Designed miniproteins, single chains, continued (3). Designs and how they scored, part 27

Each design is a single chain, and the fold is of that chain. pLDDT is the mean over its residues in the fold that is shown.

## One batch from the design tools (miniprotein)

Design m8973
Fold by ESMFold2-Fast:
Structure m8973 (fold): chain A 59 residues (1-59)
Amino acid sequence: MQVAVATAPVPATGPDELEVRPGDVLEILEEVDDEYVLAKNLKTGKVGLVPKSYLEIVA
């Protein structure tokens, strides 16, 4: 399981975007593009697109 921690808040401004708060733990499901991942917020259970620049990937 690939996981990441949010380093900055990401508001869900579109229907496919995931709302994220700093410190949220995310499961990375797929890398969609160089700029975005499809992820699940383990705190809320929601799935959506998140900019990679706002995530720190945990090895």
Scores: mean pLDDT 76

Design m8975
Fold by ESMFold2-Fast:
Structure m8975 (fold): chain A 88 residues (1-88)
Amino acid sequence: GMEGLLRRIQAANLVAEPAARAKRYDVEIEAFGLALQGKIAEAAYLLVKEGLVTPEQARELIRQAAELMGLDEETIERYLAEFDKLLA
């Protein structure tokens, strides 16, 4: 039931140390600020650097965000290339 799902979510996320949770929120806010400035590749790189997502997850987030913004495939490929340069 809902209790079993809640317990699984608690095992995955809800038992994080308060300091670690606060740092995650600060990083997410900084990444969001970069994204609002059009720095999509830099925002994705920050999330990877701070251990919040994998490089593969970050690439998927770039694609999803760009698709929601109505950007063409050429622009998506440019953001992915910029992200790969930051990761190297």
Scores: mean pLDDT 72

Design m8976
Fold by ESMFold2-Fast:
Structure m8976 (fold): chain A 72 residues (1-72)
Amino acid sequence: DEELEKIREKALERAREMAEKAGIKEEEREKILELVEESLRALEEGNFEKAEELNKKAIELGKEAIEKVKAE
């Protein structure tokens, strides 16, 4: 579904912009965005359990990355 792909691309772009504004470093941003993309793909496949698990991992990495920004 081309429309779902377009929605995923826009969601990832928005997430990247927010991470950059938060001061999250490129390495941590890429890890977080990769998990977000995998979560969105799982949603497209109807695998809600996998999507939720991947989203929780993304949130955990996001919190860790923000703590690292504050430590610098």
Scores: mean pLDDT 79

Design m8977
Fold by ESMFold2-Fast:
Structure m8977 (fold): chain A 65 residues (1-65)
Amino acid sequence: VDHLRAAIRALSAGDLDEAVRHLERALPLAPPEAQPHVRKAIEAARAGDGDVGLLHAGQALSIAS
């Protein structure tokens, strides 16, 4: 969960590279139900879409919490 929270902070700050690093670390630790949302957040952040990244990372955090 800590990596998901760190990713959300990075996405909110516009630091997409930092967000991807945290999301990649969060992915193997996330519950199976959250993993698709973490993967979509990574894809969005890599595409430069911080808003879509935040949406998916937030959904992943809600499931993982």
Scores: mean pLDDT 85

Design m8978
Fold by ESMFold2-Fast:
Structure m8978 (fold): chain A 61 residues (1-61)
Amino acid sequence: EEKKKKEEEARKLRILAEAYEGLSRMAEWVAKLDPSSKPVAEKLRELSKEYREKAEKLEKE
């Protein structure tokens, strides 16, 4: 059923968002020791937000 497929996809996207959020926090911690890592932390934070928004969109549909 379509609704179940969307819910499963949203769950997967939420897991990805949480994973990238964790990586982003780790990268920010690393960036405090090495400022050259700040761009990587920023990219990971953006990916986390992107996947979270995709999951939210599927849940509202």
Scores: mean pLDDT 79

Design m8979
Fold by ESMFold2-Fast:
Structure m8979 (fold): chain A 83 residues (1-83)
Amino acid sequence: MEEAREKIEKAEEYIEKAEKALKEGNYEEALEYAKKALEYAMEAIKAAAEAGDLEELLRAIGLAIRAIGLSYEAALKLGKKSP
């Protein structure tokens, strides 16, 4: 399905950006990228579920879990950066 695939690609892109920002110590940017990745992953889950595409659904769920983990890590590191 075109919509689910496109959302999965965007989620993967933002996960990569979030991981890079975390590695560079840019925790605020990492958190924003992780949030965008989660939004696209959630849209992909919905689209794949509506299409009955189990493979894309499982892929999208995996991306959502990864995005949540990155958001949590960024938020924790951002808290440590506070004065």
Scores: mean pLDDT 82

Design m8980
Fold by ESMFold2-Fast:
Structure m8980 (fold): chain A 78 residues (1-78)
Amino acid sequence: SLADLLVKYLGVPRAAAEEDAARILAAPADERAGELAAVLHRYGRTLDEEQARALAEALGVPEEEVRRANRVVAQARA
């Protein structure tokens, strides 16, 4: 599940991961990568290539959308 991936890859506490996953998946598909970017920014995390691919599959969006969101977060933290 998306919540399991948020716990595994971002270290988000289980309860927060379930809430974040529910919010992301309730969003229209074209907004999900942006919602994920907000979670990455909130927890100060970025994704590697494997994590981006797994999250894109869980979100039901193209991998490139997740990679783009991750780059924006990484640049904002630099």
Scores: mean pLDDT 85

Design m8981
Fold by ESMFold2-Fast:
Structure m8981 (fold): chain A 62 residues (1-62)
Amino acid sequence: SKERRVAQLITAAAIRAAGLEFDGDEERAARVRELVREAQRALDAGDLDEAIRLAEEAVRLG
């Protein structure tokens, strides 16, 4: 499902953000986390296509 896809992407992005923070790339980690928050807001609003787009952007950045 699209909901499962969003959840998987958010999890992957969160892991990548933690790795960036550990490596000292705090600015990039913060950007990834902001995209994850935006993806979660889109998911909560029922906009699955926007949620997927934002979550994929978060993973790509991390």
Scores: mean pLDDT 88

Design m8982
Fold by ESMFold2-Fast:
Structure m8982 (fold): chain A 80 residues (1-80)
Amino acid sequence: MGRQYYRQSVQAIDNGDLQTGQRYLDQAQRLMGRDHPMVLTTQGYLYYRQGNYDMSRRYSQRALSIDPDNQYARDILQQS
């Protein structure tokens, strides 16, 4: 259930609908927890797409501290 919401969030963010992306991410946080690596990574991606590179880096670093093999978080961190 929670994994479906984070995927919906990523799709919305990719389409430029950042508000819808945040709404789906809020649902994912509620079901999976705020410290889940997928939730942290997607929040970092959302901040990156908003131009908030400071918050993007912080969330990507936090995701990597929990899951060092998270390539998606690594990619966001390197671009921000």
Scores: mean pLDDT 82

Design m8983
Fold by ESMFold2-Fast:
Structure m8983 (fold): chain A 92 residues (1-92)
Amino acid sequence: GEGARDGARAAAEAGERRGAEAEAEVEGTTVRVTLRGASIETQFAALAGAGAAMHAGAEAEVKGEGDTVTVTIRGPSPEVAAAGARALADAL
């Protein structure tokens, strides 16, 4: 369903509440959230969120470059992708 898009949007909004500029993209069962101008605390929250997404059954990758963090979540199903995106949002 559209749960992955809702989760990705929630994660982006949570990142923005932390003072970052956020973008979210969803393609199939892959969710990518990019946070720019992320504080060190926001970067740690993104890492924790990636771990939570993995606990939900997704694969997660975090890439950091300066103050930009990109979290990529890949689920084996749309439901797991949605759960992973929501876990990231809840960690942020």
Scores: mean pLDDT 85

Design m8984
Fold by ESMFold2-Fast:
Structure m8984 (fold): chain A 60 residues (1-60)
Amino acid sequence: GPGIELAMRETGLSAEEARELREAYLRGDEEKIREIAERHGLSVEQARSIAEGIVVLDTL
């Protein structure tokens, strides 16, 4: 969906990683959010913001 596509374009995340980030955010999985953030040179706050954007754009 558009949120995953936007996340991939902005961060270099794969579609699978973007989906994983969204799922971690929805579960409140802080450890997984941190792992993905570190892998892509993002802060945890940036990763959460990206995940929120994916949820807003793709969960509707």
Scores: mean pLDDT 82

Design m8985
Fold by ESMFold2-Fast:
Structure m8985 (fold): chain A 57 residues (1-57)
Amino acid sequence: GEANIEKLMEKFGISREQAESILKLAKEYGISVEELLKLSGDEAERKLLTAYLEKHF
């Protein structure tokens, strides 16, 4: 939703387009936005990488 996009933009200093891409990836990997918002940028990146590896390995 719009509120989640805005929260991601504020938290990580990213564009709307980047935030929308992150939401799409999070949905595909079963990661909630609330989980991502609790993390630093580095931690969020690692969480997404871990989900990618678990899905593809």
Scores: mean pLDDT 75

Design m8986
Fold by ESMFold2-Fast:
Structure m8986 (fold): chain A 72 residues (1-72)
Amino acid sequence: MEEARRLIQRGTRLLQEALRLMDSDPDRARELAREARRYGERALELSTDPEVQIGARGIITGSDNLLAQLDR
């Protein structure tokens, strides 16, 4: 439980940093978005808690959307 929540917290921070870097460092933004996505996937695997699953899927979706924008 605690590990999954920590992964969501870290994934959220990585995604926020990726969003901040989109215009100034798109390569770093891609790296951080991919890392955030992996954290979301791992959190989803570790916990069946609905709050954790919603948070993890949010990170995955946000990361996918950011990566799609960076590949424009």
Scores: mean pLDDT 84

Design m8987
Fold by ESMFold2-Fast:
Structure m8987 (fold): chain A 80 residues (1-80)
Amino acid sequence: AEERAERERRAEELREEARRLEKEADEIMRQASADLAAATKEDFSKEPSAVAKAVQAMREAQELRKRADELRREAERLLA
């Protein structure tokens, strides 16, 4: 039985999924940061809804990063 190799393969799959979630989160965060910066430069106090939407997107990106971290921890447990 290749139990070690099977666990390593499963851990790699989890790490790959975590990496994809991190990339998605980074893209969302980058876009939200750019939108927030643009709104702040123009006068964000007159358009608070645009700032709120950017903050919401950043929160969604943070949730994706938490999911990625959970998958990485699961991969580590498989190899422990």
Scores: mean pLDDT 78

Design m8988
Fold by ESMFold2-Fast:
Structure m8988 (fold): chain A 95 residues (1-95)
Amino acid sequence: SELQEKIDKLKKEFATVAKRAREIYRKADELGNEEARQLADEAMKLVKEAFEYIKKAIEAYRNGDYETAQSYLDKAEKIIKEAKEKVDEAERLVS
């Protein structure tokens, strides 16, 4: 289903952004770049929040509540986008 494809896509995007945020946090910390370190930390907090919405979407989907599942996925997608933007900014600061 389209919702299942969106769940799978967002789970992959979550994992990618979370990995990048951790790697950039480590690099920023080693370089003493506090701004980049804070951006990466904020990104990690956002991806954690997005994953909670993905879990809620999966539960709603399993219960046949497709409208609620879509709403949670839309929230997760927006939060992942914000996290990606923070990771991209942090990467620029440590490049």
Scores: mean pLDDT 90

Design m8989
Fold by ESMFold2-Fast:
Structure m8989 (fold): chain A 100 residues (1-100)
Amino acid sequence: SLFEELLERINSPEAKEAQKIVIEAGKKLDEVEFASPEARRRVANLLTAAAIAVVSGDYKTAAELFRKAAEVLRQAGDTEGAKIFEEASKKIEELYKKAE
């Protein structure tokens, strides 16, 4: 069953850990004062897409989206924000590697 497969993916320890990584990145983003409102908005959209990828079990895409978010912030000069998403990307990548 597609629903049973989805439920297993969502309720796995790996999925719960990935969700925590997304939530932690979002909380850190809320606490950081960014110089670029446009970069912050673009990063929020990328974080939303990464959250959807995590729920779908696509951790590789989630890690890539976090790296894109970090790149957007680096280009805007937001070094602290870029660091948050680089760390989130590495954590998701390690989780993806463990699941393989």
Scores: mean pLDDT 76

Design m8990
Fold by ESMFold2-Fast:
Structure m8990 (fold): chain A 65 residues (1-65)
Amino acid sequence: SSMQKQAQKLYFQGLDLFSQGKYEEAVKLFQQALSLDPNMTRARNLLAKALEKLGKDEEAAKVRA
């Protein structure tokens, strides 16, 4: 589906930013990916990790729940 393809594209863009240490920008892209595909486990896991890198442990815990 078009939404799943857009979510995958956003996920890979977020992953690239995450690998560069650009955690705040990566969070935004992972959140957008999850808005299009709420069941994308890989995006949820990376979103939580990016939030943890930013010291936002409470937000990360909510994402994992």
Scores: mean pLDDT 89

Design m8991
Fold by ESMFold2-Fast:
Parts: sequence; C-alpha cells; structure tokens
Structure m8991 (fold): chain A 74 residues (1-74)
Amino acid sequence: MLSPEELVEKHKEKIEKELKEKYKELLAQGLSEEDAKKSSFVSVYNKWLEENPDASEEQRQAVGQYIWELVEKL
C-alpha cells in the first residue's frame, strides 16, 4: 500500500487540474471567490473519496490537507 505522501504525489497533478477547473467553473456560474474555493474543495475531495473507497484514514487526511493547501493558493 502507498504511504500517504506517495499517494498525494501519485494524484497531485490530477487533483491540481480538477481543482483549478472546478474553481473556474464555479466563478463563471457567479459564485464569490470564497464560496467557489469552499465548493471546489468539497467537490474535488468527494470525487477523490468516491474514486478511492479503499483509502486509509491517514491517506484521506493527507489528500484532504493537500487539496486545502491548493485552495489557499487559488
């Protein structure tokens, strides 16, 4: 099984792309920057959880933290 850090590394490019795309989509729909950030986080993280149902609690936490850090940089 991949470590939490290795799992983040494996998925980082896909996560970054999906987060950026979702954020732009929500802004285009008329959401505020703050609401678009929050909704992008929830959307991307939930999608990742659905695609990775066997992920450990530590892996879920690491990915969630990574997505949140990306949201702060948007």
Scores: mean pLDDT 82

Design m8992
Fold by ESMFold2-Fast:
Structure m8992 (fold): chain A 64 residues (1-64)
Amino acid sequence: VEELLEEALRRFEELATPEQVELAREGLEDPSKWDEYLAKMRELGISEESLRIVEAARQALEKM
């Protein structure tokens, strides 16, 4: 399960811009800012596939 998440995040880094990757990383590290960083990623034109990967990672962290 963790290996699948790591693989998905690698795919996200290949598809997303460096700015989107940084925003996703910061949002995952600070849950209180997730909604703000999600909005910024959407403004930068993040793909639906990349967005789903980041959302899945966020949900996995919340279940821990």
Scores: mean pLDDT 72

Design m8993
Fold by ESMFold2-Fast:
Structure m8993 (fold): chain A 63 residues (1-63)
Amino acid sequence: MTEEEIIDKLVNEMGLSEEEAREIIDRAKAGMSAGEIAQYLKEKTGDLIKATEVAIELARLYA
């Protein structure tokens, strides 16, 4: 999954703003763990499955 595909998923499927989606990307680039990203997204969206999927894809892209 590309960075733009992750942004599209966060905005269009998970209801985040584009600014919030880009903040998640920046957090992943800064070394935030997949577990921390998944927790943040779960708390913000209530969707554990999509939160975990996005966190894994970000870890693959920026690890």
Scores: mean pLDDT 82

Design m8994
Fold by ESMFold2-Fast:
Structure m8994 (fold): chain A 80 residues (1-80)
Amino acid sequence: MSSEESSELVGGFLIASSKGDKELAKLLEEAKEAEKKGDNKKAVEKYGQAAKRAMLTAGFSKARAERLAKNVKDDVEKKL
């Protein structure tokens, strides 16, 4: 991800967390559990869903949220 995209993602997570987004917290827990179990495909999918949720909760457009979610999925897949 670019520096700008990384900053937007971090900002989105902080805003969503400040709003008490329980769905975001659940998606991150499911992503970590899948990664711990070696279910890399599920981990990638759940991290992508968490990124999209954070951006939507923070007020970003659906198109921007989907683009950032795709970039998160690509980044996580490269590291697993």
Scores: mean pLDDT 78

Design m8995
Fold by ESMFold2-Fast:
Structure m8995 (fold): chain A 58 residues (1-58)
Amino acid sequence: SREAALAELERIAASNAPTSGGYIAARYARRDLEENPELSDEEMRRMVEGARAAARAS
């Protein structure tokens, strides 16, 4: 759900340094979710997965 996606992106951002790829990816993904209320659950899932991948690489 949108609420779950936003909560997970917030968690990723809070768990990473502000200069890390994980923080930056989570922040941008959250902004995209907030600016695009028509995003599907599948699109939101992919955005969360992208932020998680960036956090693991950081």
Scores: mean pLDDT 78

Design m8996
Fold by ESMFold2-Fast:
Structure m8996 (fold): chain A 94 residues (1-94)
Amino acid sequence: MKNKVKITVRVSVVAEDGKPHKITVKVYVNGKLVAEKTTDELSFELTIEVEIDAGKDYEIKVEVFVDGKLVASKTVTINGNEKSYTISLVVKVK
């Protein structure tokens, strides 16, 4: 049985150089790209809904790119029993 799980990704980029940057966030489920957001905002939230079989482990990987460079990656495992999950990333850029 497939459950719909709400995944909220919160990203905060601390730009220590004081310059504008393009931020891209990619979200993967079991290695498959399911969501991508590009923004000029340094702090933002991306919410996606994923269909997950209850009781099966799913790998959620979040990658954060600044000006096209991978700067942070976070992987969490969820088992489809949750209805919502929040993944938070804080990235510093010099």
Scores: mean pLDDT 80

Design m8997
Fold by ESMFold2-Fast:
Structure m8997 (fold): chain A 60 residues (1-60)
Amino acid sequence: SEAREKGRQASALLRSGGDLAEAGRLAAEMSRLLGGTGSAAELAALPPADALAAAKAAAS
């Protein structure tokens, strides 16, 4: 889904030490999408490291 893709992109940026502003924007978009629908199952489908990174990005 789109929320999962945004979270994965944010996680990739965090891992590479890339543009943190873009990572934050993607995390905000993921958070907004998750608020509209029950995407918990989609987050659970991510590898644990990626799911944790996406959750941390969304919480920041």
Scores: mean pLDDT 62

Design m8999
Fold by ESMFold2-Fast:
Structure m8999 (fold): chain A 79 residues (1-79)
Amino acid sequence: MKDKIFEEARITLLWMKGHIYMKAGDYEGAIKAYEELIKENPDSPDTPLALANLGKAYEKLGEYEKAAEAYALAAEKAA
């Protein structure tokens, strides 16, 4: 059975990576971190927030269509 403590630490690390990359202006790095977070726990209560942050990162890159898709999925998962 997978170690729950290791899985929790991994999720926390991905959140920290996303936040740090956003603050540093590395929006591609932020996108990758949030995508990995979503893939590991697609039905997590935190997934709508991860999708919203993914949308924000896409906006910063000027990828407005991908940003809109991420925000739409965030709204769907939050409902």
Scores: mean pLDDT 80

Design m9000
Fold by ESMFold2-Fast:
Structure m9000 (fold): chain A 73 residues (1-73)
Amino acid sequence: KLEEARKLLQEARDALKAGNFEQAYTLAVQASRLAKDDPELQAEANRIAADAYEKLGNTKEAKMYRELAEKQA
C-alpha cells in the first residue's frame, strides 16, 4: 500500500515536471488516498495535486488540496 503510494507519488512528480498536469493530479490524488496512514506522504501528494490544479487554472481544487496538505504536515 505505502510502496504503491510512493510509486504513484514519484510518477505524479514526473508528470508535473513534464507539464502533464491532469495526469499529475490524477496520480497524486491516488497516492494521497493510498497514503492515508502516512500523513507526511499524503501531504506531499496533496501539494502535487494542488500545484497541478493551479497550473490548469482550477483555483478551487488547488486551494482545497493545498489546505489538506497544510493540515497533514
Scores: mean pLDDT 83

Design m9001
Fold by ESMFold2-Fast:
Structure m9001 (fold): chain A 71 residues (1-71)
Amino acid sequence: AEELIKRAEEEAQRAVEAFRAGDYAAAAEHLRRAAELLREAARRAREAGDLEMAAALERAAERAEALAEQL
């Protein structure tokens, strides 16, 4: 599960770098990839019985998607 969260953090970092470079399309794409990874991590957390972590990861994924749609 931690591996998926770490990969999502890497995608979020790439989104920040793209945004700072003025590449909003690339930033949105990286945010959507981060959201996908966070949803998969949330599914695994729920399967493991960690409902708090699953809810937090789902909220993070929703925020990443919302931000991507604004770019």
Scores: mean pLDDT 86

Design m9002
Fold by ESMFold2-Fast:
Structure m9002 (fold): chain A 90 residues (1-90)
Amino acid sequence: AEKLYEEALKLKETDPLKAVELLAKAAQEAFEAGDYEKAAELALEAAEVAKEVDPRAAASALAAAGKAYELLGKTEEAEKLYAEARELFA
């Protein structure tokens, strides 16, 4: 997860689509490890990078962050992220 995050940071300006892919993968690995706080952080960063280049990837990343927040007991924050993800397909 950490190595993927470091690689993503190097690509944010030169290859934002690849950076989003690596951030999403890092978020998934953190989630599978039970580190829901880190998973949410990485997924939110993926959403920020994706917003202007890939709205579908941004929506998926927001939904992933929402799921992580839900498992952290942050239900209100999770609901807001799910709503934002849905609006990207409106």
Scores: mean pLDDT 81

Design m9003
Fold by ESMFold2-Fast:
Structure m9003 (fold): chain A 66 residues (1-66)
Amino acid sequence: MEELKEEALKLAEELLKEGKSMSEAVEEVAEKLAELGEKEPRLTAEILAEVMKYAAELEKKRRAEE
């Protein structure tokens, strides 16, 4: 569980560094977790929620420069 979450967070961060949007990064992570979502939808939802929180924190950090 924790390993999958860490991998998802890393993937999201790399996608953001490549210039993809927050929504694009979350969608790519969701696609990678599609098989897990079929077997364990609740766990997959929890991981995606953490990824969205992380992406939001990165955006918030950029906005804090205002």
Scores: mean pLDDT 74

Design m9004
Fold by ESMFold2-Fast:
Structure m9004 (fold): chain A 87 residues (1-87)
Amino acid sequence: MQEKIKEKLQEVLDKVNEAANELDAKGDIEGAATLSMQAIRLAVLLRHGASKEEAIETLEKVARTAEELGLEEVAEKAREAIEELRE
């Protein structure tokens, strides 16, 4: 896996974990669980390696999930990562 892909996946994973912890702290257990599933997907790609296409596809799912939960900062971070990987 390219270092750029690793860096972007890790940056988004860190943001997803922060947001999941904040949702859990607020008592939004369902939102926290939903976001934690995306964190697991990102962690699997980081552990086993991913193509650029696989990374973008997973980041698009993260962005969609974050948007549905009203987590605009997480959605924006995922979209920024997608754009940087497409360059």
Scores: mean pLDDT 86

Design m9005
Fold by ESMFold2-Fast:
Structure m9005 (fold): chain A 72 residues (1-72)
Amino acid sequence: MAAKAEEIAKKFEEDYEKAVKELKEKKDYETLIKLYEHAIPLVEKALKEYPESERLKELLKKIKEEKEKLLK
């Protein structure tokens, strides 16, 4: 269970961070905000299935903080 949760979290983090980096380089902040809005419920759903995942908890916190900074 834990190993599978870690693999899912890692893959999601890698895909998410790659998308965030690309959007930041393009200065496409509107799409970046939409990405954060879509990512939050996905990570929350994953956390309901894998509540022990520290990676998912940290990822959720990071996404919420980044969104808040952009929305001001």
Scores: mean pLDDT 77

Design m9006
Fold by ESMFold2-Fast:
Structure m9006 (fold): chain A 112 residues (1-112)
Amino acid sequence: MTLQEQLDAAIAAATDPEVQAILRYLREQVKSKEDLLKFLDEIEKYLSDPNVSGDEAVKLLRALGALAAFSTDPELIEKIKKIVEKMLTSKDPKVQEAAREALAAIEAGEAA
């Protein structure tokens, strides 16, 4: 599968319109694996900020979970998984729950 095909699959599977919007933005902006890896570094930095909105973090985690669930690239999956696992230690219970949901989606995708 191409990166664009993986993003299209993730968009189709997402039920939240705001999560779909994040994934569509990624599909439009990201043209290569290197672009996506750089964007993931920026997301990790954003999510590590103590001033990050819990609602924004939840949406980003859901988008990352969907992307990784439809990815066939071990490097992308591992990078997303590490970002998600860091958020399991969040002080915000809704962020912790979104991280658990994202991790479950990633593991389900790896099993398929």
Scores: mean pLDDT 79

Design m9007
Fold by ESMFold2-Fast:
Structure m9007 (fold): chain A 63 residues (1-63)
Amino acid sequence: EQILKDTEIAAEIIEKYLGNFSPEKVIEELKKKGIHPSVLIGLARAFGLPRSEIEKLRKEAEK
């Protein structure tokens, strides 16, 4: 399933970049890689990003 594949890609990117980027920048990098918006929303919540950033990702998920 697409979400599982996107989650695996996201995990690899996080492992490579989290040490060099803030959580916000990690989310933007994953977005550039085409990771599914639902995965990005989950990660944003896990990272404790503001409600405004989560809502922005939700709007992108609506298409």
Scores: mean pLDDT 68

Design m9008
Fold by ESMFold2-Fast:
Structure m9008 (fold): chain A 71 residues (1-71)
Amino acid sequence: ARELIERVVEAAIEAARAVAEGDLEKARAIDEEARPAAEEVVRLAAVDPEVAAAAREALARAREEAERILA
């Protein structure tokens, strides 16, 4: 689960960098490639509170980093 969460976070940050560069097609491609991992994290978080907590913390960190990149 942790490795899946890390992949989703990395993809979110890379997509934010692509958006900052004005490359929306690259950002979309990154999101599409990460979708299976994101879907698996959602499924695991629905049944495992520890996965849900880890995903929430990771998403908060990714959002802060993305906001910094997009500022």
Scores: mean pLDDT 80

Design m9009
Fold by ESMFold2-Fast:
Structure m9009 (fold): chain A 66 residues (1-66)
Amino acid sequence: MIELSEEQREEIKRLLMEAGLSEAAALAAVHELEKITDPEEIKEALLRAGLSEEQAERVVRLMLEA
């Protein structure tokens, strides 16, 4: 489980919404990402949610800075 700050959660949510997710879908995705420890699995989850590879890599980098 990755412990994200409130700022990191909001930033990731904004990136997901920019990628085309609704606010509810973005919030649900953030909660699922917090349960994943492996960066490769995080990337796969983001790609399944509809993000581009570039957008998924950006989110992974933000989470690893936590």
Scores: mean pLDDT 74

